# Designed miniproteins, single chains, continued (5): the designs that were tried, part 9

Each design is a single chain, and the fold is of that chain. pLDDT is the mean over its residues in the fold that is shown.

## One batch from the design tools (miniprotein)

Design m16282
Fold by ESMFold2-Fast:
Structure m16282 (fold): chain A 94 residues (1-94)
Amino acid sequence: SAKAEEARKQALEHLEAMARLLEGDPRTAKGAEHVRRAADLLQAGGSPGEVLRHLARGLGIAAEKASPDLYARVSELAGEAVYHLDEAVALEAA
């Protein structure tokens, strides 16, 4: 549906923003790779579970390696991405 596609687009936008922030610090570069993989899977119509697994790996690296300020910003973006992805899945299930 058009509403589900719009929700997926919002999730993608937040994943891409998160990846850009993580790419700005060499310590979180591997985290950015996982978030980029999540974004690529979402664009390709991959399963929500696969998207979430790669997002979780990226967040795990950010939690370990990022400054507190960077982690706060990327965790907020991750929450928004999950919210919109969950909304897209719910809209497709209805």
Scores: mean pLDDT 88

Design m16283
Fold by ESMFold2-Fast:
Structure m16283 (fold): chain A 97 residues (1-97)
Amino acid sequence: SVLERVRRAADELIRKLEEYAKKNPELASQIRELADQLRRAVDELVEAWENGDKEKMIEAARRLSQIADEAAKLVPEVGPAARELTRATRQLIKEAL
């Protein structure tokens, strides 16, 4: 499902961010904040999906895309994973409409 694509893309982005944080301690706190924001936005998306709340699904999907953009700006190496998350959220929004 499109929801599983978004969850998988978010998990991959979080995984790559956490691996980068292990090698770059100076960015670890900022990366942990982004990873935490991603986890919260995924939880919000899942809850909205289970409740059939299209407005909240779109809001959570847009938040995920925004956080993905911030992650790619902070850590260019996660760019491909961030772009996949943005593509997945766009697909989810199209299917929710």
Scores: mean pLDDT 89

Design m16284
Fold by ESMFold2-Fast:
Structure m16284 (fold): chain A 95 residues (1-95)
Amino acid sequence: DRYLVRVEIRVDPSAVHLIKNGTLLGTQDGQYVIRASRIGDSAEDAVRGTVNDDVDLRLHPSNTSGRVRNGARFDLYYKGEQIGEATVTEAIKIS
């Protein structure tokens, strides 16, 4: 099975190079707002594919189900420091 995920990422400008295949939408509160889309064998794999392997994606504590779906939030960490956040805007099974 294949999943398409769309993610809105808010990231510090110094860390923008850690986001993969994103489209810059603008800036808000000193961060870049980026839309990224990925296909993966799972919704989680697709979200993982929007960032460099050096980025630690942490599911926000508000996501009690542990599942990656529309509205799921992640905190982005790099070298132990939070560099931004991501929200899943769409997660759909495509095949």
Scores: mean pLDDT 80

Design m16285
Fold by ESMFold2-Fast:
Structure m16285 (fold): chain A 67 residues (1-67)
Amino acid sequence: PIDTSLRDGTRRHDDLGRRRDDLGRMVDIARGDPSMYGGMLDDYQGAQDDYDATGRSVGLLGGAGGG
């Protein structure tokens, strides 16, 4: 049943998108502290990659690639 996997994947994708946005704000805050900026930027890049990968997975499962 792909519906459950799709709903779970969509929720996960949404959560990852929220985390990405949150980390993006933290990166902006960390701009004032170079010692923290690099670490925050790395976390943001990881979250962005996870978000993209989850989006593709959801698209494959549900036939919804966003066009």
Scores: mean pLDDT 76

Design m16286
Fold by ESMFold2-Fast:
Structure m16286 (fold): chain A 83 residues (1-83)
Amino acid sequence: MSLEEIEEEVERRAKELAEEFKKAYEEGDWETVAELLREMAELTEEYAELLYKLGLISEEELEAARAYAEELRRKADELLKKA
């Protein structure tokens, strides 16, 4: 898998997630919004790990991406309190 193929997959997935997120928000479907935040966290972490393995990002950038993914998961858990 090349960097371009990885970028295409991430962009496609991010676009799908953004559209589903808008729909769930309009419907007040907080459970779906929370699931989508968790999927965004997984995608962020997976992509950062792949970039790190390819030598394209630093260890600090990988740690920052993992921290961001953890924040998304925490927000998802908090959002479920609204359901």
Scores: mean pLDDT 79

Design m16287
Fold by ESMFold2-Fast:
Structure m16287 (fold): chain A 90 residues (1-90)
Amino acid sequence: SVRRAVALLTAGLILMVAAIIEHELGRPEVARESARAARENFLEAARLAGADVAEVEELMRRGEEALERGDFEAALEAYRRAAELIERAL
């Protein structure tokens, strides 16, 4: 369902932003939980959209690694690319 894929992508984007904010506030454990939930939502959205799930997963992995390093610009870029890949498949 396109509607379900869009809802999951939107939820994933909100969770990704939450993860960055939580990391900046000194809550790395909460940030990791939000990032994990964002990944789960993005991968399900990718499956429903017919996007390249492996490419989305790789971009999410890069975003999570960047977040752990405090490189929020790199994390945002990786998540933006993952979102665009899913959107193009819709």
Scores: mean pLDDT 86

Design m16288
Fold by ESMFold2-Fast:
Structure m16288 (fold): chain A 96 residues (1-96)
Amino acid sequence: SLEEVRERLRKEEPELYELALETAREAVEHAPELFLRPIDPALREWLLTTPLGAEALAAYEAAQRAMREGRREEAVEYFATTLVLLHKIAEAEAAA
């Protein structure tokens, strides 16, 4: 579940997770319209080729759904999860 993914990331990457939560809170509070942007099809396809990309995509879609439903606290957690996963994907790519 996404909650299990979130808890895993908070345990493995506590400092990065806290930074991601702060970034997510700012995005939800000051730029909620960002959640209305559709995911680029090429980006979506690329993410699905990475080991963590499916989890990142699921977390982002959950954040968008939570925003549409007015569940802002959940949207912050899901968006933070997305940001941490995207960072880990970028690091894995850089590691060759």
Scores: mean pLDDT 82

Design m16289
Fold by ESMFold2-Fast:
Structure m16289 (fold): chain A 70 residues (1-70)
Amino acid sequence: MSASAQAVRLLMEGIEAAAKKDYETAARYAAEAARLGTGRTRQMALELLGSALKELGKDEEAARAYAEAA
């Protein structure tokens, strides 16, 4: 699997975890998707990471993820 395809898969798994309110798992998948992804996929992964971190009360880390997505 290419890094781009793997990033999309990880992003989708992160979104599913967030939908189940498993924000720790969502943050892990989102971070890995951001590492492997580029362009829109990376931005979406960083936005998901920010949202998951905010739900976990990690406001400083969430702010950094959102800033990197912008």
Scores: mean pLDDT 86

Design m16290
Fold by ESMFold2-Fast:
Structure m16290 (fold): chain A 95 residues (1-95)
Amino acid sequence: FKEKLRELLERLVRAVAARTPAATEEEVEAALARTEEIAEETVKEIGNEKLKELILRRLEAEVAMAEAGVSAAERQAYLARFEKEMTPLLEEEKK
């Protein structure tokens, strides 16, 4: 789970950077470092297998859209469905 999550987050950062004319190497490296932190924290906090699957599916969809050049606003609108599905599972994880 952790390695797949990190790989998808890295692909998302690279896809967004490729579409951003003013992105510097330093900015991309900082974003990649942040993705590793997010992946590590997610693995520590999320034990629910269905939630793990939804996280990966949401991220796979986001990466595919970013690589296809879909705007950030359109990606977020599409991904709002996953947030509604994930919220009850995230609340259950806290119990």
Scores: mean pLDDT 70

Design m16291
Fold by ESMFold2-Fast:
Structure m16291 (fold): chain A 62 residues (1-62)
Amino acid sequence: MEKVEEIIAEAKETYERLKDVHPNAGAIAQMVALARAIEAGLSPEEIERINKEVREYDEKAK
């Protein structure tokens, strides 16, 4: 699996785990995904894609 898709999937799982216990679950998921993307050496474009996907997931879950 490509790193971008892997990180997005992990971020969505983090969001689902935290959404009932943390009001900032979406922000936390985005921060974790960003940290993973930077550590993986992803490009700015790939980081933007991850951030957008996680943000849209949070917005749709409301």
Scores: mean pLDDT 77

Design m16292
Fold by ESMFold2-Fast:
Structure m16292 (fold): chain A 100 residues (1-100)
Amino acid sequence: SAEEEKLAELLVKMFQGMVHYSQVANISQEELVEIISKETGMPKSTIKEIIDLLLEDPNNPENLEKVRALMLEAVRNLGLTPEKMFRAIEALHELVKERS
């Protein structure tokens, strides 16, 4: 639905922000995968695929389309919400604070 597609687009933007923040904060890909998996319930394999697509070429339209499709599947099949994604962002922020 159009509402699910809007949610997926928002979740992609939130995910892009977390990937960027993790790079700036020197958080490993393994730690980021663990945090997102724990807070969202997304499979670690799917999270790794999304991170790899975003890091390979951040502005590649085909990679962004694949990321949107994976996020839409997470919304539909796993009930992924902005609230769950925000919990992952907060957990990432807490980890960075503990390491400061």
Scores: mean pLDDT 87

Design m16293
Fold by ESMFold2-Fast:
Structure m16293 (fold): chain A 91 residues (1-91)
Amino acid sequence: KEKILELLKETEKRLTEIGEEARKNNWSADETRKKILKELKELAKKLSEYDEKTAKKIMELIKEFEKETDPKKQAEIFAEIAKLLGEMLEK
């Protein structure tokens, strides 16, 4: 559980850095989105050592998110990823 918390905190820090870099370097929304997805994929890969079942589900949702073009559906997929991460923190 402690290792999962460490991974989540490191990912949160990296996502914050991506947001700052996007603002400073005037990245497009697509460029920023791709960098965020890359970090989430790395998180899922690292999580697979501690919770393989949840990591696989997160990776499937990330792939679904990448294929989705509707912003409303993208938001719904992202909310499901956030829910799974929250469940890992509460157990």
Scores: mean pLDDT 75

Design m16294
Fold by ESMFold2-Fast:
Structure m16294 (fold): chain A 99 residues (1-99)
Amino acid sequence: GLEEALRRGLEAGRRTYERTGDADLGAATGTSVVGGESGLSSVEAAELLLRGAREAGDEALAEGARRGLESARKHKELTREIGEKLREIGDEIEKELLG
């Protein structure tokens, strides 16, 4: 369930942070574990990890998770914008070929 996925994500993120000293890498690892085990989107997994880290009082992992969530939200928006731009380019190519 989501609780087990979150627990494993928090543990994996904490271990990565302790090994590397990199809270962003720790949070990214934790988010990947949550997403992989739960099927949640990158944004949803990042939101869950951030909430869990805050509830656990893990300030370093929580700050890494907050930055990771901001990155995931920006990536989602950028993917949408790229999709729109690719449609516009496709429409212009079709117009040149057919008109």
Scores: mean pLDDT 84

Design m16295
Fold by ESMFold2-Fast:
Structure m16295 (fold): chain A 104 residues (1-104)
Amino acid sequence: MEVAEKALKLVEEAIESARLALEYSKKGDLLGAIGSTLRLIGYEIDISKLLPQLPEEAQKLIEQAIEYARQASMYALRGDLEKAEEYLKKAEELLEELKELLEK
């Protein structure tokens, strides 16, 4: 389904934005980390418009993955790099579950 492919791409972009926020935070680039976090929020808004068109199981996985990506970027902004990495990993694991649900 085109909607499922578009949602998957937006979730991937949101998680990548969280990863970039962590990388910028590791380098001491707070403005870069903030910019990446704002991009993640933009993707959350776009994803929210697609959620009602997806199966309930996909909606739950997406909402949880985005929440973990959001927490990763917030911990990165606070300088808690260990928790940021933990939440980023959880978001990536849910992305793989989402891919299996939508592509297989």
Scores: mean pLDDT 87

Design m16296
Fold by ESMFold2-Fast:
Structure m16296 (fold): chain A 83 residues (1-83)
Amino acid sequence: MLELLEEAIRLARARVGLDEVPEELREAYRRVVLLEQKAIQEIADEYGRNRDISSLDEEELEEIARRIEERAERRWEELRREA
């Protein structure tokens, strides 16, 4: 199970389309992608309450991207520990 999860995380990072993912990995891939989408939504909700995202400069957008990546990696680490 852990090996399938690691491969799914690798494919998600490579931004491979779902149709390019082997059938046996698709469940793990969907789970990995869902956690990344949840991280994006959580960060967007935090910013949407306090700031207009369209008003952010390039440095603030880079910080948001970094925070999304850190949160997604944390969620993926938790998923790996459950496997």
Scores: mean pLDDT 73

Design m16297
Fold by ESMFold2-Fast:
Formats: structure tokens, C-alpha cells, sequence
Structure m16297 (fold): chain A 73 residues (1-73)
């Protein structure tokens, strides 16, 4: 469906963002792409135990710095 295609595109965009961040920031040790409340989310894990969460809010990507515990919820 159109909705499924939109979700796949959004997940692909977040995965590309995560991969680009990993190439430019050596503190990033891994990432996870998941769906939370029907919305795609990227979580980037840092060497120091912190994480950066990327969510789509409308047509924008929201960046949040969070603790590892908060990121794993």
C-alpha cells in the first residue's frame, strides 16, 4: 500500500542518516532502526554509553541526546 511504501522510504532515510553519521563520527559504535507508535526511529549508540535518537516529526528529523537506558525503552 501507499502507507507501507512511505514507511519503507522513511526507514531507508533514517538508515542512510545513521550510516553517514557513523562514517563521520568515530564515537558511534552502532545503530538500531525501529518503529515506535507507528513512526520510524533511529537510535545511535556512542562509545561513552550515551545515545542519540532521531525521529521523524512531520517533514522534519528531530535529534535528541538521551541516556542509554532511555534509548533502549
Amino acid sequence: SLEEKALEVAMGLLEKLAEEKMKTDPSIVGYEIKIVDGKPVAVLLHKDGTATKYTLVGDEILEEKVSKEEALK
Scores: mean pLDDT 78

Design m16298
Fold by ESMFold2-Fast:
Structure m16298 (fold): chain A 70 residues (1-70)
Amino acid sequence: MTPVQRKALELLELLLGGGSRRDAARALGLSVTTVSNILRHVFAIGDPRAIRSAAEIPGVGPATAARLEA
C-alpha cells in the first residue's frame, strides 16, 4: 500500500468512527481543504486503494502531494 493510499484509508476510518473533517485533518497533519479534496476524489473513484499518486487528487498542489507521498 502506498503512503497516499494509507492516508486516504486512515481518513475514511476516522470519519466512519464518528470524527469530523477537522478531527481527521488534525490527526493526519493535513489542512481541512486537503481532507475535503481527498474525500471528494475517493468518493468519485470508489476505493482509496485505487489511488496511484497524490498528483491525481484534484485541488492538491505539489507541496501537499509530497506530504501525502511521505
Scores: mean pLDDT 82

Design m16299
Fold by ESMFold2-Fast:
Structure m16299 (fold): chain A 81 residues (1-81)
Amino acid sequence: MTLEEMREHAERVAPEIVAEAVAAGFDEALVREAVEALFAGEDRVRVLALVARAAGLPEEVVLEAARRFGLDEEELRRLLA
């Protein structure tokens, strides 16, 4: 998957991830910020891990986002530890 294809895939999946997180009781603004940081960052895995820690997102939600955006789940797990 190219960077452009990954971005398009993320745009299609992002509303679903945000809706799921909001339904689970998470703040919509914090979830949107995490998703947007994922789109913009060169080091997306590190940015996602940092925002997830700051927002108190559960590991399962963060790893699901990583899978849907084609990010390295193992690297994300390592950064969250």
Scores: mean pLDDT 66

Design m16300
Fold by ESMFold2-Fast:
Structure m16300 (fold): chain A 71 residues (1-71)
Amino acid sequence: SKAKEIGEKAKKAALEEGLSEEQAQKLGEAVENAVADYGLSDEQVAEVARRIGRHLGLSEDVIEKIAETLK
């Protein structure tokens, strides 16, 4: 499904930026759930990823790189 694909993409991007497996999984699951529940556009998915990343305490540089991957 599109939601699972986007969630896995977010998780992989987070792992590549040096996040722990637990943090990357939480980000991926949160993005997947948002896409599944609300049918978000690519722009909205990127915004959700930025918001979740800030909540997880990620740096703005890392957040931007992950969000860019999801556009």
Scores: mean pLDDT 81

Design m16301
Fold by ESMFold2-Fast:
Structure m16301 (fold): chain A 56 residues (1-56)
Amino acid sequence: HHHMELPDDGYEAVRNILKEAKEKGIKGKTIELKSISDYARRVFEEELKKLGIELK
């Protein structure tokens, strides 16, 4: 059901955002992700849930 091309660039961007979110101690917020690959969004969702943040 998923067959897409995800460049490494997009992956690094998501990884960097997660790093900052963890360091800043964000909690109870909803993060809005614009056009982002379904794969990257999936990984981002898991990490954000650990911080108590929900994706929109």
Scores: mean pLDDT 57

Design m16302
Fold by ESMFold2-Fast:
Structure m16302 (fold): chain A 64 residues (1-64)
Amino acid sequence: SLLDRFRDVLSELSSLAPQLSPEQLQKANELARKMVEARRAGNEEELQRLIDEMEKFIEQVRKE
């Protein structure tokens, strides 16, 4: 479940990357790095929080 959401948000981010401003791309890359680190550390709570934040970011980008 969390791993499926992790893959889905990164795939979606990759598809949106050409449409992002430099500031949005920087934020997205920082979130993606933190998600990878949380996954490697086995910190499911932090990973879920970061996935939720990335999903919210993607939703905001899509509204523009």
Scores: mean pLDDT 84

Design m16303
Fold by ESMFold2-Fast:
Structure m16303 (fold): chain A 58 residues (1-58)
Amino acid sequence: SAEMGKLKGMIEAAEKQVEILKNSKKPSDAVLPAETMKELIEKGREQGRALEELARLG
């Protein structure tokens, strides 16, 4: 449960940064450094799939 909470937070943070990039069209407008943002986005998507599978299981 605690791990799922942290994972959810990281996914939400990554999605927020993606929205900033999509809307501003300037990667430099993102709050997080590029390397951190890329890592969060990639890990967030992978973990997002895992959370979707966990949601089906309960």
Scores: mean pLDDT 65

Design m16304
Fold by ESMFold2-Fast:
Structure m16304 (fold): chain A 85 residues (1-85)
Amino acid sequence: NLEQQFLAQMTEIDQKVLEAADLFNQGRYDEAIKLLNESIAKLEALRRALEAAGDQQSAALVQQALDVLKGQKEKLEKAAKEKQR
């Protein structure tokens, strides 16, 4: 069921975002960025599946989450680059 998969994936992504933040605080920047990239890829796949199912409202919510995560990734990559150089 797509709705149950949506809820399960959103919960998994929330946990991975928290793990990425913890890794970043530990100075493990490459691992944090990798985990965030994985979460972004899963959300992009979920958005496409929702669009294909005609659920434009849920797809729009996933797009908003994607925009937030992409912004966080950009900030983390910039901070990692400045701290390693």
Scores: mean pLDDT 79

Design m16305
Fold by ESMFold2-Fast:
Structure m16305 (fold): chain A 79 residues (1-79)
Amino acid sequence: DKIKEEARKVYEEAKAFYEEAIKRGSSPAVIAAARLALTGGSNALTLIERGADEKDVQEMTEEAKRAMALAKELLKREE
């Protein structure tokens, strides 16, 4: 399922970004935004496991994507 594949991809990307932000010693703002993205991705996967509606999974995945975009923008401002 493309929706499940997208949710898993977003979770993996958010997890990698969060781990790198911690390792790099990024600002609290970047780490907080990265954590929001990771939490959103994790929640999307939990919704899949619980058999939630595909629309709810997609909405949570999009929320995680927005948090990740914010984290990347904040990181870029610090460079």
Scores: mean pLDDT 84

Design m16306
Fold by ESMFold2-Fast:
Structure m16306 (fold): chain A 90 residues (1-90)
Amino acid sequence: SAAEAREQVRRTLEDLRELARELGSEEAVEYVERALEALERGDYEAVLEYVRRALEVLRPALAARYGADRVVPHLEGVLERVEEALREAA
């Protein structure tokens, strides 16, 4: 359902915010907070834009810590899950 899809996006964003905090990335935290605000007002295009920006900021930090070969597929998976859920929520 649309409500379940929206809740899935919220949980994904909350997980992403926690990851950004653990990495000490204030910029990525800010983008995820803006994505959460956009989600609450139903602005799904803004959610996707802010998620993309957060992932761009997080990618180098995560790659440095965990290796790019593991990080890039994981972040691509996060974006794909958000896109699919937002499509279902619309």
Scores: mean pLDDT 85

Design m16307
Fold by ESMFold2-Fast:
Structure m16307 (fold): chain A 93 residues (1-93)
Amino acid sequence: LREEILRAARENDVERLRELLRRAAEELDEEELIELLREAAVVAAEERRFDALNVIQEFVRELVKEGKLPKTAEVEVFVEAGMILIKRAVEKL
């Protein structure tokens, strides 16, 4: 599951990523799910897979709305990915 999600994020396979994230939400506890989402976001950011990043963000927001993830989950998932994108933008100057 984890390796499949990271591959889908790296390949920008948004349809497969959505399917796998739904399975992860059913199989993993809150802490494991947040960590997996963080890793997927990092991989997508490193490869500049913005569609995959958008899918992960949409999924996190949906789970927060449903009360399945804490309101802080968006920060926990995306802080590292955001820093990667900022650093790469600065290095291109």
Scores: mean pLDDT 79

Design m16308
Fold by ESMFold2-Fast:
Structure m16308 (fold): chain A 100 residues (1-100)
Amino acid sequence: MEELKKELEELEKELDKIDEEVKKLLEEAKKSGDKEAIRAAIEAEAQVSMARMQLWELRKMLEKNAPEEEIRKGLAAIKAQLENVRKLIEEARELIKKAK
């Protein structure tokens, strides 16, 4: 359980970093005028919001002494969402480069 708390803290820091990156990306996408880049950035922002909500739920589960297996499933789900966010960031960046 102590290991799970540390993993949650590390994941929260990673999420905060990605959130900042996505906000900057959305500004760059808007400046590019590329509608597909803007859509990808907005989708990334929405997925970050969902991941943040899931992280909050996992913290509540840990406080309630939920089974370790359930918490680990939630951690895996959030990590998978963050990988999808990274793909959307890469897609938006490539679209922005092509627009210039």
Scores: mean pLDDT 84

Design m16309
Fold by ESMFold2-Fast:
Structure m16309 (fold): chain A 69 residues (1-69)
Amino acid sequence: SREERLARARAVLDKLVAEGKITPEQADRILAVVERRFDATKTLRLSRGELLQVPGVTPEIASLIPRDL
């Protein structure tokens, strides 16, 4: 379901916050992009370009986030 997929995405982002790799604010911004994309395309596949548009997301941080959440 939509809720289960978004919960999985949130869990991945929360783990990155707990490891100090991203901030809670960055995680919330990434989750908002994931949610909007899912509503538009019915997929959680994020492009690298979309991730790199989030403030504070470097290419290294983008590589830590699964494309297929």
Scores: mean pLDDT 72

Design m16310
Fold by ESMFold2-Fast:
Structure m16310 (fold): chain A 78 residues (1-78)
Amino acid sequence: MKVEHRTEILERSKDRVVARSYVRIGDDEGEAVAELDLKTGELRVEVLSHTSEEAAEMAKENARDAARAAGEAVRREQ
């Protein structure tokens, strides 16, 4: 079964990181966005589209992980 992942950082600043993830598992797909507020530490994750719960959950997890990793990088640069 073909599994494809695409994750990108849409916004990266001293105050905020936004990451978007797309996942395809066979014929199923999911897309999610994660927004991390670097001042408060609040992380919000939203599913933009999905054809299965599995694809939606994987997209959320990938977006969340990418936002956190980018946020840590920003904090280390300060």
Scores: mean pLDDT 82

Design m16311
Fold by ESMFold2-Fast:
Parts: C-alpha cells; structure tokens; sequence
Structure m16311 (fold): chain A 66 residues (1-66)
C-alpha cells in the first residue's frame, strides 16, 4: 500500500540514495501503488515544496496518506 511505499522511499533515502534516485523510485512507487502514468506521478511530485526532488517526493507521498 501507500504507507509501505513511503517507508520504502524513506529507507532508500536513509541509505544514501541520490536526489535523482529517490525521485525515480517515488515515480515508480506511485505508478505501482496507484496505477498512475509516469507523467501523472511527475506532475504530482513537482507540485510539492522541498529543498530537492527527494523531499518533494516524500511530501507528495505523505499528502496522499492525509
């Protein structure tokens, strides 16, 4: 589910994933969990604030849980 996707992304970032790697994983997780297209996942992530793509991706996934 979406919580498991968030946990996977947080763990990947904690293990030293680059910003681009974390962003790419978030896009993939949104596609797998929600059935979204790559373009839809990218559009969602880019709507959220963050100092980098990894933080934007985390904030996007967190928003879907609230």
Amino acid sequence: GLQKALDELEEFIAKGATDNEAYDLAVKLLQEVLGWSEDEAIELINQFPGKDGAERALNALRSLLG
Scores: mean pLDDT 81

Design m16312
Fold by ESMFold2-Fast:
Structure m16312 (fold): chain A 97 residues (1-97)
Amino acid sequence: SSQQANQEKVFAESTATMIVMLSREMSKTGLSTKDKEIFEKNLEILLETFKRFAKVASPEQVEEALKQIVADLEQAKELAPELSDLIEKTIEELKKI
């Protein structure tokens, strides 16, 4: 199950990286309704992926991944402040896992 934990970790971390990339693009082009919907969907994917990771990973691996993901989400908040409330809610939900 160490292999499964690593796969879920990579997926969660890559989703967080994609959220940062999306927030960076939104800062350049402006925020459309469609962009906000895509962003919200990616936050939901991140939450579900992290929940799966937390079920198969050690507490130490969960804590390490959480710190990295929260750092990425904090960067996304700086890049897209209009989405800060949604991002903050996601951070709070991640910390409850």
Scores: mean pLDDT 84

Design m16313
Fold by ESMFold2-Fast:
Structure m16313 (fold): chain A 63 residues (1-63)
Amino acid sequence: MSEEEFEEMVEKLKEAVKASTSLSEEDKQRLLELLDEVKRKGLEGLPELHALATAIGVPMSRL
């Protein structure tokens, strides 16, 4: 996986968080902050990205 692919996956997951109707505004803010931290870590954050995607209910294959 390239750094560009990783950043694209983070952005897609951020879009999914923003579009969610089941998450509170507080949960959305927290998740977006965690995703920004994951993006800052780069490829080292891939396991955390996978965990967040699973928690939100977004399959990695969709990213």
Scores: mean pLDDT 77

Design m16314
Fold by ESMFold2-Fast:
Structure m16314 (fold): chain A 85 residues (1-85)
Amino acid sequence: GEAIRAALEALGQELEARLGAAPVLSREQLVAAAEALARLAEELGLPEAAAAFRRAAELVRAGAPREEIHEAAGRGQALLAAAVA
């Protein structure tokens, strides 16, 4: 249980770092990554974290500023971290 949640947290931090490197990632790859994290958050029973990651995916599709995308993804990460602590 906890080991899997720790691994998902590490993957989420890697996604946040990759969102920071957005110029080298396609919009499609960023959307897919955010949607994958949203699905994983739902499977863990974290609907608020899932909603935050879905919001990040919507912002990427809309071409929103990187800061707004990072804020939404970071909110998902914070909720996931709080749930596994």
Scores: mean pLDDT 72

Design m16315
Fold by ESMFold2-Fast:
Structure m16315 (fold): chain A 87 residues (1-87)
Amino acid sequence: MDKEKVVEEIRKAIEEILSENPLSLESADRIAEAVRKILLENGVPEEVANLVGGEIIRYYLENKGKLSKEEFVEKAVEIVRKRLETL
């Protein structure tokens, strides 16, 4: 797996969702599902893909009303990158 290509694909998916939607629980859930799908399509184990999606939703819930779209994108990408480093 090209880890950098997967991270960039995920960044683009998140930015696309947030370009058309405000940062909310609905858009955060859509982002977590899109990230999970991309990870699974790239051969990441289901357990790891589910953990990444859960961490993204948790980060949103713990920081709701305090995050810009840009800050959320960077943190979601950081969560993905960190998990891929452990594979």
Scores: mean pLDDT 84

Design m16316
Fold by ESMFold2-Fast:
Structure m16316 (fold): chain A 70 residues (1-70)
Amino acid sequence: DAEELKRAAERAVEAIAASTDPTLQRIIAGIAASLFEDPEVARRVEEALLAAPADPERAKREIHELIDEY
């Protein structure tokens, strides 16, 4: 459901922001994005997750907005 997706996305944002390993960041982003059935939404979620190290709070907001559009 939407709340589980939001919690998973928030954990992914935090894990990515805490990491300095770009390979691990891409893996986490890909796994989290794979939870989204719509491929266009999944792509936008992955892009937001990969931007998390620069602004994790913005990434969380963007992903919440994407989930609410479902």
Scores: mean pLDDT 82

